Designed miniproteins, single chains, continued (3). Designs and how they scored, part 43

Each design is a single chain, and the fold is of that chain. pLDDT is the mean over its residues in the fold that is shown.

## One batch from the design tools (miniprotein)

Design m9562
Fold by ESMFold2-Fast:
Structure m9562 (fold): chain A 77 residues (1-77)
Amino acid sequence: MMKSREEGEKYLKLGLEYYKKGDYEKAKEYFEKAASLLPPDDPVRRAALLGASTAYDKLGKTEESQKYLDQALSSPT
């Protein structure tokens, strides 16, 4: 099986780590990477999209933040 789930979880953790450090630019990149590796119905993908939304909000990019939030809320489950 491809390692997409494991890599997605890894990037989600990296995004959270950089977010806690206040490095929102790196945090959003890792959250975006995590989301790109996971299917729409994966709760880890939803977490990554929410993380990207909050990171963009911290960067003052409210339009991008809202787009990721909307995408996360459109996921099933």
Scores: mean pLDDT 80

Design m9563
Fold by ESMFold2-Fast:
Structure m9563 (fold): chain A 101 residues (1-101)
Amino acid sequence: TTLTESGGGTFAEGSSVTLTATASKDINGKISWFKQKEGEAPVLISKDGKKVEGVSSRFSSSGSGTTFTLTLSNLQKEDTAVYYAKDGEGNWGAGVKVTVV
């Protein structure tokens, strides 16, 4: 399976962004989202459509079949990171950079 990510860019503080991951086949909702800040290890933020406990309520994930989204609302400077999608087979997307200004 190939994961193609989109929706990255530069965004204003307080705005919202929706990141999309498109899978080359149906992955049965088995998608995870990771946040990686510069110089840090990737941190799991959502798994199989469920947000990880302790992760900000500003993050939400949705999707089914081949199209999945991660929405970041009320963007903060701390949200500046590369966001990666990963499927249940261990395939990673290339990541999308979100920069908050």
Scores: mean pLDDT 86

Design m9564
Fold by ESMFold2-Fast:
Structure m9564 (fold): chain A 107 residues (1-107)
Amino acid sequence: DAAAQIARLEAEVRAAIGRIADEAVRRALELMLEAARVIKDPDVRVAALTAAAAMGRAAVAGEAPERLADTAAAMADYVAAHEADPASGAEAAALLREAAELLRAAG
């Protein structure tokens, strides 16, 4: 079931990227997808993709980039705390922090 859920969430994030005109928001969602691919724990990957999909929906609804940055930053902390592979966790958290920084700069 996790594999099917991951595929659905990735498709939802990609669909959101296609609907967003803001370059910083699109790039932040792309970084969140890249972070999810680095994550080895399926449950942590689902959590990261769920956050990315929620961010995509919020961005399509017109949410300010600064508010979206909080979601990316919170996921970086979550991944760093819960990913069992320290190297994968650190890499994914760095990508999520880069997404948060791009969103804050866009505001």
Scores: mean pLDDT 87

Design m9565
Fold by ESMFold2-Fast:
Structure m9565 (fold): chain A 63 residues (1-63)
Amino acid sequence: AKKYAEEGKKLYEENKLEEALEKFKKAIELDPNYGEAYVLLAQLLKYLGKEEEAEEYLKKAEE
């Protein structure tokens, strides 16, 4: 989980937004309780203009 979240952050910094999304989704698949991955995915979705999807993932984040 952590490894994929870190890879996603690096891709986000490189402006590879779609690849970053895939990494954050992978982190959630491996650890559904990894709240940080939900927050990161939601932030990226909001940046891409997918606000409704972002809100859904934020509701799943316990932190």
Scores: mean pLDDT 77

Design m9567
Fold by ESMFold2-Fast:
Structure m9567 (fold): chain A 65 residues (1-65)
Amino acid sequence: GAASAAAALAGAQAAGLAPTDTGRQVREHAAKTGDGGAIALAAASQDLGAPDATAEQIARDMAEA
């Protein structure tokens, strides 16, 4: 939902992720920081099959689901 997607993106950004970072970079960020928001975005990116989608695009897709 929109609230969980917004929270995931905001948490990941607070931990240093840029909204333009790709799904691959999101996964690396999640591995380095252990941030729950980055982990959630990384999982969503894998489910979409879109490793090159940006964190913002992944969050938008999560909001529409």
Scores: mean pLDDT 78

Design m9568
Fold by ESMFold2-Fast:
Structure m9568 (fold): chain A 114 residues (1-114)
Amino acid sequence: GPAEEALRHVSRALEAVQKALEAAKNGDYEKAIEYVDEAIRHVQEALEAVRKMEGEFPELARRAIEHLQRAIDALKKAKEAMKNGDVEKAIKYLQEAIDHLGEAVRALTEALAA
């Protein structure tokens, strides 16, 4: 269903963010930015899947949407920090994205358990 579809996209986004974090730690900002762009695409696909849940699970869908949108904002800030060579800010924003994606996973898992 839509919650399972959204979870698959969030899992792919988390994998891409972890790869971006490792690339950023290694000073490979070109690869890190590529992985951030991949993560943003997966989060956008998760948002489309979550919107299909709004009729059955309105509050869980709202929570997932809020956290997925915050994850996109954090990923965009991480990308700008990498372009400016600000490693500490880039890592901080990538970690913020991971935290928001984790909260989206929680909301989606609650929908699957209902």
Scores: mean pLDDT 90

Design m9569
Fold by ESMFold2-Fast:
Structure m9569 (fold): chain A 73 residues (1-73)
Amino acid sequence: DRKELEELIEYFREKAKEYEEKAREIEKEIEKLKKEGGSEEEIKKLELEKQIEEGMAALYEGMAALFEKKLEE
């Protein structure tokens, strides 16, 4: 029923936020490495990891939006 669906939406939003926060921390590491003259390979690896975390956030946001739409129908 509605309450279970609302709990699922909240769960997916919380997961999206967790992955967005991980992506932000990786971005800070990238900035630090660029300032300190870190290796291009290390920076590119972190950029890929950031993209993966952003992709996971987008997936969970999409799931939340899908269930929110079903709740409105």
Scores: mean pLDDT 86

Design m9570
Fold by ESMFold2-Fast:
Structure m9570 (fold): chain A 90 residues (1-90)
Amino acid sequence: GIEKAIKILEEALEEVKKSTDGLEAIDIARDALMQAMKEVDNKEVILFLIGQILRLIGLEFDADRLSDEQLIEEAIRILEEAIEALRKHS
């Protein structure tokens, strides 16, 4: 359920915060959002999580123009926004 989705994203957030590789941070965040989406039945929340995944895919396409620090910062922001959205629906 939503509580398990939150735990998945919180664990991923801690891993992303320890990362020094921007592409690794994007991969961690994307995989966590995909796993969290499987734990959620609310259509509005699912659509929001899909939007967050698409933002990460966009960052991956622009990765050659962004620093590792910028990619990590954006992955953190995307995960924090997803956690906040899930908490509002739990």
Scores: mean pLDDT 88

Design m9571
Fold by ESMFold2-Fast:
Structure m9571 (fold): chain A 91 residues (1-91)
Amino acid sequence: MSPELASLITALQIEAIGVSLDTGDERLAEAAARVARLIARLADAGLEEEARRAAQRGLDTLAALREGKISVEEAIERLEELARELEELLE
């Protein structure tokens, strides 16, 4: 895993914790943690570009939630969809 990708994964984990604490929604924390774990698995599998894009997509989702552009439910749906897509890449 590159230092740049590791930094993006760390940023995603920090943002996920922050947003979960701000919203009090454990489902959001679980969805974000699942995405972060799958991104790490993609990186370990040598799919670093896919991992980088997924990390950015996760960060963009959490940023939209923090900015009030999407609801908590919409953020959860987007993260769960991302997780499904990443699981398919690992087959």
Scores: mean pLDDT 83

Design m9572
Fold by ESMFold2-Fast:
Structure m9572 (fold): chain A 57 residues (1-57)
Amino acid sequence: EEEKKRQKLLVLAEASEGLALMSESIAKLSSEEAAEEMKKVAEKNRKLAEEYRKLAE
């Protein structure tokens, strides 16, 4: 069962990283104001991905 929990954390990390990349892409196509907000969303998701990967170790 522990291996399944580890796999779930890795999937969550992958998903969070994907959301960060998506937010960064949207920021490039957005107004200055919206771009700044999207960058903050990307930073939060990158931090979440790192935390999930750390928990999976």
Scores: mean pLDDT 82

Design m9574
Fold by ESMFold2-Fast:
Structure m9574 (fold): chain A 67 residues (1-67)
Amino acid sequence: ISDDVAKIVGEILRAIGALLEGNVDEARRELQSAKELVDKLEKKTGVKDESAYNIIERLEKMIEELE
């Protein structure tokens, strides 16, 4: 599962980077990708990663406030 976790972390970091650059559309796309990877990992392991979901939700709220 380390490869799946690395991909999720990578997408979250890209979303944060995009937000810091003011690129809201890119941040949304990267967060959507992260959500899909988290959902895939949950299906594969049967375990919901609350920490990953919380980080993604917080970033989505930040994007919503920038609209």
Scores: mean pLDDT 77

Design m9575
Fold by ESMFold2-Fast:
Structure m9575 (fold): chain A 74 residues (1-74)
Amino acid sequence: SELLEAINSDDEEEREKAVELADKADQATLIEVYKEVVANPSDNGIAGLKLIAEKSKNPFARAVADATLAELGV
């Protein structure tokens, strides 16, 4: 997934692009991101989800990011 790759990127600029991708993502795509990040958590993924939770214009994307971070105990 393009969004999942951006979220997990070592490049801060690519992680900022994850916000723009999340703004356009449908609910099914965001639910798959939740499943994949919970299964394979990483520091980069956590940083990317924090950006989405703080900056995304999509309220569903923010809610999914918050739920994922809570599930990971962050």
Scores: mean pLDDT 84

Design m9576
Fold by ESMFold2-Fast:
Structure m9576 (fold): chain A 64 residues (1-64)
Amino acid sequence: MKIYGVIFDRPVTDEDIAAIEALGGKVLTRDGNVAVVEVPDDPAVIEAIRSLPGVKEVRELTTT
């Protein structure tokens, strides 16, 4: 599993969280227009999240 920052062009809604979770992601936290999501190592899940309405960017987060 990897942690990603999902950046929206608007504030994150409960509908956005439900959509991410339905695709197999686990929402760890949200703040404003950013959701931090844990995702299985499956490119299809990441591509599905990128295709959600309002998603501007999806970036892998690295904790050193």
Scores: mean pLDDT 80

Design m9577
Fold by ESMFold2-Fast:
Structure m9577 (fold): chain A 112 residues (1-112)
Amino acid sequence: SEADAIKAALQAAKDQEPFSTAPIDVDNPNPDDPLVQGMYYYLQGKYEEAVAYFQKAIDINPYNSPAYYFLGVALEKLGKVEKAIEYYQKALEINPLFEPARRRLEELLAAL
């Protein structure tokens, strides 16, 4: 099933960045959660689809700091670095202690 495929993919990637910081239960992921769906498409290299699902997660909860972070990560894969920076900044605006977004933003700004 799609739920079994999602579970297997997320379990295989659980220790890989950016997924090691995901606020989801990788042993029992909710396949109806757009954040989970976005992560699944990202793992398949389907970055445009991942962006669409991360945007759905933000539409449901505009304070979902991890969703802004994953949206930024997917946008970097699409070469949209400036837009990714905006979303990392938004993730930190919502949660200033979100280490993955801070670290990635610092790396990108140092490379400019």
Scores: mean pLDDT 80

Design m9578
Fold by ESMFold2-Fast:
Structure m9578 (fold): chain A 62 residues (1-62)
Amino acid sequence: DNAEAWYNLGNVLAKLNRLDEAVEAYKKAIEIKPDYAMAWENLAKVLEHQKRLDEALEVREK
């Protein structure tokens, strides 16, 4: 799997309101490509939507 495929999967899952699965897909994209700014930003947004604010702040500080 490549980072772009995982990022796109995360976007689809987020649109379907499958937020936990979207978080896991974005994390996979970041594992493959740690400098993937869009994946980090979308991960933070999903975590904020879930009210996981401490985790979202850690993600944004990267």
Scores: mean pLDDT 80

Design m9579
Fold by ESMFold2-Fast:
Structure m9579 (fold): chain A 61 residues (1-61)
Amino acid sequence: SPEVEELARRIIDDARATVDAGLATMDEVLETLRTAREQLPDPEEREALDRAIAELERERA
């Protein structure tokens, strides 16, 4: 879905900006996103978080 892809891109951009600004580590951001994913009932938001987490984990590795 274009909406899921756009939301995932926003999450990724915000995560990178937070790390670049020194406000959190990538590990801390990933933990926050995983916690949010477990608490969100919306399937589109959950799928966007899954996509964002996978991309950020790949970038970290």
Scores: mean pLDDT 84

Design m9580
Fold by ESMFold2-Fast:
Structure m9580 (fold): chain A 85 residues (1-85)
Amino acid sequence: EKKELEERIKELEKKAKEQKNEEALKLVKKAREALEKGELEIAKEYLEAAEALLNNDVASYTGHVLRAIGLEIDKELEKRKEELE
């Protein structure tokens, strides 16, 4: 799925720029960062959030953003736990 996510990032980035939607563009950038870190689920959630936002689907946008943040928090907590060893 990594190649498919990279293609989806490019498509949504173009749409966000065409619509001048800065928030959607930020979400696409977060998805790219997650993908580069190998965090495929986080990348997918941010892409779903960006797409929902570009389609004016506020409920789906909110749900996907919250899921992405939850996954990021879980990753940060795992990192901090290892640092305490």
Scores: mean pLDDT 80

Design m9581
Fold by ESMFold2-Fast:
Structure m9581 (fold): chain A 55 residues (1-55)
Amino acid sequence: MEMSDEEEKEILRRLFETLSRLSPEEQAALLATLSQLSPDERKALVERRHAEVLA
């Protein structure tokens, strides 16, 4: 699946929305996990966590 710069920006917006709904400890843990992942893995994790936080 081809990912445009606009699609990447949308994933980053979802990440920031997710972070704003998490505690500081959860934010640090999520960011640490994301720093260890590939771009595709980061996208999948952000989408999953965003869905979980909004549920």
Scores: mean pLDDT 76

Design m9582
Fold by ESMFold2-Fast:
Structure m9582 (fold): chain A 75 residues (1-75)
Amino acid sequence: MDALLARMEAAAREADAALREAVAAGDFEAARAALDRAREALLAVAADDPELAAAIEAAAEAARRRLAELERAAA
């Protein structure tokens, strides 16, 4: 549990910081890259937990949709 929690916390922190910075700069390509990196890190931790992996994928998809909406609104 400790390794899982530490990895998830680190990935969530990095993703949040990178996403906030990229969105503030209007760099939606960097925001998508940060999201993909966070998803990859979390899925690696969830390798033996298909329910957790499904939840991570659903969260990543929701975040991608929100980024696409923000990018469209900025255009």
Scores: mean pLDDT 73

Design m9583
Fold by ESMFold2-Fast:
Structure m9583 (fold): chain A 98 residues (1-98)
Amino acid sequence: MATLRVKGTVTSPRPLPEPATFVFAASVQYDDGVIHTALSEPLTVDAPGRPATVEAEVEIKLPKEQAESITHVGVAAADVTTGEGYLGKVEAEILPEE
């Protein structure tokens, strides 16, 4: 098994009037078109009066062979109260087990 570590950064274009709770979804696409998605723990952001930047890390455990067939990695954040979704900037790292 290998571990894919995905760091996502999402910036809300509008000021948050109240603390908002977000969940990050990291999605990995393989060369056969299969998509694997993992969710972060809920994150509460308190940034009233300014655009909020939210960062989270998600780890996806996958077979070593699948780690070598990754074609795309994406991240999105969803506000759990409103259901609004935001696409984020992705940084991904593959950590092989020994």
Scores: mean pLDDT 72

Design m9584
Fold by ESMFold2-Fast:
Structure m9584 (fold): chain A 67 residues (1-67)
Amino acid sequence: DDDERRLAELREQMRRDDPELVREIEERRREVAERHPDPEERKRGLEEMERELQEERERERLRRLLE
């Protein structure tokens, strides 16, 4: 799945650029797991979280470009 692959690559890139962000991602993953004990709901929650992080990173990139 291209979307899953892209999100995985984005997360790996963020890990290299910002170790603190990686810690925040791991913390959010734990929260999603606690809120969604059902595997299917957990998967959807994780996908949503990854999408939000991707959007935040894209906005940061655009902000730096416009600077």
Scores: mean pLDDT 70

Design m9585
Fold by ESMFold2-Fast:
Structure m9585 (fold): chain A 66 residues (1-66)
Amino acid sequence: SPLQEQIEQYRQSIDELNQSIEMLQEQLEKAREEGDEETAARLERQIKVLQQRLSELQKQLEELLR
């Protein structure tokens, strides 16, 4: 059904965002270990943007599942 297709698209987008956040967090830890403050700051900003997007998609999915 069209609803199931939308739910699956949201789940895929959420999954992709979680994977991206995880990879960026690994890069952030490496940058911190190396003392690369500029790269760490950039990665922290990117992670925050993706976390906000993730929260929005989770709320939209929750509304769709009602």
Scores: mean pLDDT 88

Design m9586
Fold by ESMFold2-Fast:
Structure m9586 (fold): chain A 104 residues (1-104)
Amino acid sequence: AVAEAEAAVAEAEAALAAARAATTAAEALAAAERALAAARRALALAKETGSLEVARLALKAAELALEAARIALKKAGDDKDLLSQAIALILEAIGLIIEAERLL
């Protein structure tokens, strides 16, 4: 569980780096979606294990996913579809942060 949660954090960190390096809004959005998927896995592990250590890793993954989603929003510019998708990712990341904090 801890090793799996650490792997999820590493995936979220790599995805955030990809979002920062993205040259297009679509690339940044895809990276943010990957970070969010990693954060979801970490939170699921925290809920299954009841471990405070896994919950802290889940919180970290969710915070990384939020940062990636914010980068995707900034790169979306005036594209309504990309803006809508990035906003949805931001809201989901905030939800994951709140749920992870409730486990601490």
Scores: mean pLDDT 88

Design m9587
Fold by ESMFold2-Fast:
Structure m9587 (fold): chain A 64 residues (1-64)
Amino acid sequence: PKSLAKILAEASGLSLEEAEYIVKLVEEHPDWSAAEIAEEASRKTGVSFSVALGAAQFVKTILG
C-alpha cells in the first residue's frame, strides 16, 4: 500500500521528502491552518506556496 506522502508526491509533483515534510507538519501542528503549513513548507523546502497550499489542504482533509 502507498503511504500518504507517496500519494501526495505522485499527485502534486513534489519529491517524496517534500511530501513527507508537509504530512509531518500537519501531524505535529493539527491546530495550524493549511496556509500556515504551506508558508512553513515553502520557506523550509523552496516549494511554491500555491503547490504547498494544495498539498496541505489535501493532507488536512485526509488526516482531519
Scores: mean pLDDT 82

Design m9588
Fold by ESMFold2-Fast:
Structure m9588 (fold): chain A 85 residues (1-85)
Amino acid sequence: MEELYEKALEAIKEKTPDGVIEAGRLAVQLLEEGDYETAAKVVNEILNVEGDFDVEAAKALVLMQVHVTVLGLPEEARKKFLEAL
């Protein structure tokens, strides 16, 4: 779990669209593995990335994928993720 968070931080370090997409994939993986608190940390790091139009578009796509994943979670899991944001 901690390793996925570290990989997500490395992915967004360059502030590129590809890095944002990779960090988003890791956030979804964390949600699927039940690490809602670490997933929320990754999402917050993605939300704090500033960049050009392509970076902002990648960020929007990632947030949509996270939202769809969260909708599929049990109520208690959704609550834990949202409280950690």
Scores: mean pLDDT 82

Design m9589
Fold by ESMFold2-Fast:
Structure m9589 (fold): chain A 67 residues (1-67)
Amino acid sequence: LEEEAEKHYKEALEAVKKGDIKTANRHLIEAGVLYKKYGKYHNDLERAQEKIKEMREKFEKALKENL
């Protein structure tokens, strides 16, 4: 789950660079969902939420730089 979430996040960043915002948003949402599932099943919600926050901030910065 965690590794799959990270893969979706990377695909979101690549989609932003290509100008495909719909695909980027889909991957970002999926990454967030997968990280929440990981935290819930492993009783590690604090780590999962921190990771999601970090990824969203980096994604927003990439979006501003490419749009």
Scores: mean pLDDT 74

Design m9590
Fold by ESMFold2-Fast:
Structure m9590 (fold): chain A 94 residues (1-94)
Amino acid sequence: DRYKKELEEAKKIIEENVKDKEKKEKLKKLVEEAVEEEERREREKIGLDEESLRFALDLQTEMHKILGSPLSDEELEAMREENLARFRELKAAE
């Protein structure tokens, strides 16, 4: 129920704010994948791990590329790698 509402609201925002049909379909697919992953994590009662963070960062990077981020593709990839490295450092410090 909650995830279905989240997905429907996200798709509505995409429909209202994105005019390009191809970008619309790509963004809808990305939010569907994100909602499915969040539902899976809650169902399995797993915390945030590196795989889940990597998945979220990959989706964020793709959304930025599709929406025309002011950051270049190279800068988006660098930010993704930096966030993963920081997560690994925090996990190693536990």
Scores: mean pLDDT 70

Design m9591
Fold by ESMFold2-Fast:
Structure m9591 (fold): chain A 99 residues (1-99)
Amino acid sequence: SAEELIKEAEEYLKKAEEYLRKGKKAFEEGNYEKAIEYAEEALKYAKEALKKAMEALRLLEKEGGPLSDILRAIGLVLRAIGLELDAEKLIEKAKEKLK
């Protein structure tokens, strides 16, 4: 259901945010290899969150779901895209430090 997909997207976003925080902290501490590892995990979970949020949005649009759920799903899509971008930028920055 769309509700289950929204819940799964929220769980993946929470994991992505946790790993991105760990990655940023590792970067600040000069552990660039660990920053990349955490950022890659964050990217993985952000992509899963985006997939689930987009599936939820598609299902809600098809079924004429409530506007509140549609807006929630859109919000999750935007958050997932932002986390994916942040994780990719952290990977790029950390790789530059290792060159």
Scores: mean pLDDT 90

Design m9592
Fold by ESMFold2-Fast:
Structure m9592 (fold): chain A 61 residues (1-61)
Amino acid sequence: DKNKELALKKKEELEKQGKNAKVKTHIHTDAAGVEYRSVIVMELDENGLTTRAWSLKERLA
């Protein structure tokens, strides 16, 4: 999975900077009924709260 691979590279980059990071996969439907899969990289603060997030989105058939 190209998006998951890119997300894992981003997670490693954040961890190298001393940041906590998580990767999640989410499937959602937009207002027009089109499904998307998002691989999300989240940067966490000292309390485990998400401070920044990046999503790699692909449209499902």
Scores: mean pLDDT 78

Design m9593
Fold by ESMFold2-Fast:
Structure m9593 (fold): chain A 80 residues (1-80)
Amino acid sequence: SKEELEEFVKEVIEAIKESKSLKELREKVEALVAERYPQFSPESQLALKKLVSVISRGIAENKSKEEIIEEVKKTYEELL
């Protein structure tokens, strides 16, 4: 379960780095969640929801990519 969440975090960080806008970032994250969430355990699904809430808040607050990546990494470390 930790490995599935780690892979998701890696994919999200890459999506943040490669996205040219916050809209594109949101679309990429939503696609990753749609693919990964149904495959996750209930514990990993709860952790995923927390990570997604951090990303969504960062997008809504128009934070920089670097700030969103830092918050995602911090949230992931707190979930371990």
Scores: mean pLDDT 81

Design m9594
Fold by ESMFold2-Fast:
Structure m9594 (fold): chain A 65 residues (1-65)
Amino acid sequence: EAERLIKMAEALEKEGETLDADSKKKVQDYAQKAKEAAKEGDIEKAKEYINKASDTLQDAYQASR
């Protein structure tokens, strides 16, 4: 599970590379926190940060329309 969550966070970081600077920073910060939580074994916290990164990514895409 932890390895899977780390991979999801890495994917979100990569998708965030094409966003504006502020949104990219937020996605990277949440993804980094998700990876740290997963490495510490806090699966629930890792999922929360992944959701926040995903929400930030979606909001940035919606704002660009």
Scores: mean pLDDT 78

Design m9595
Fold by ESMFold2-Fast:
Structure m9595 (fold): chain A 69 residues (1-69)
Amino acid sequence: MEDLIKQLLDSILKGDFDKAKELIKELLSQGVSEEEILSQIRKLALTRFNTLVANGIVEIARLLIDEIK
């Protein structure tokens, strides 16, 4: 899970949203909930970025999840 969340963050930062969606699908297929994905990416983003940037990353992840549901 941690490696997939790291790859998801990196994909969002690079603007590779197709890869980000595939990583989200993989996380969901492994039984990780939408809420857990958003929680884990927020935690990871906060280790590297301030609250404003981290919130932006989480919002992008939420929109990507909504697109694949």
Scores: mean pLDDT 85

Design m9596
Fold by ESMFold2-Fast:
Order: C-alpha cells, then structure tokens, then sequence
Structure m9596 (fold): chain A 65 residues (1-65)
C-alpha cells in the first residue's frame, strides 16, 4: 500500500541521516540536546501531547542508533 511505501522511504531516509550524523561533528550532540528538550516539555504536557512527544523522542533515538 501507499502507507507501507511511505514507511519504507522514511526508514531509508533515517539510514541516510545516520550516515550524515556520523560524518558531521556535533550533529549527534544537537540531536541529544533536542531529545532532552522534548523530555523537559513532556513533564508539563497533557496525556495526548505526551504521547506525541514520546513518538518524536523515539524517532530521534532511532536516528542515533
């Protein structure tokens, strides 16, 4: 389906971003800082917003693997 194709392309984009992050000094540190910002924002968020923030954090952590 079109949704499965988008998911596959997102995974391929994540892999390319990981390669760029490995080549650029400080890029991983910037992502880690962004994750910390999201974790702080999560402390004051409602349940729906917390779920969205958790998904965003999971995405960024996936890029760092």
Amino acid sequence: SMEEEKEKKLKEAEEKLKEVLEKEPGAKEALEEKIKELEEAKKTADEETKEKIDKQIAFLKELLK
Scores: mean pLDDT 75

Design m9597
Fold by ESMFold2-Fast:
Structure m9597 (fold): chain A 90 residues (1-90)
Amino acid sequence: MEEELRKLILEIIKEINKMNLTPEQVAKFIGLVISAIGALLEGDYEGLIRDLEAMKKLVEEMIKQGADPEVGNKILELLDKALELAREKL
């Protein structure tokens, strides 16, 4: 489960690099990624879930602001899978 969560987070990072994001949008997303990785390393699954939900909301807002919806929707699918796995650890 932890290894699968790490792989999903890395795939999310790879996909975010394909979105046509502003520097401000990238900075906001990276901040949440750092927080999520920290929570995962500490076994803080409640914190991880909070950060993943915040990432999902941010990606949805980015799509509304004109970011690539194809890549954005793929990231949302990866986030939903990561959320499901994280909730199984509670």
Scores: mean pLDDT 82

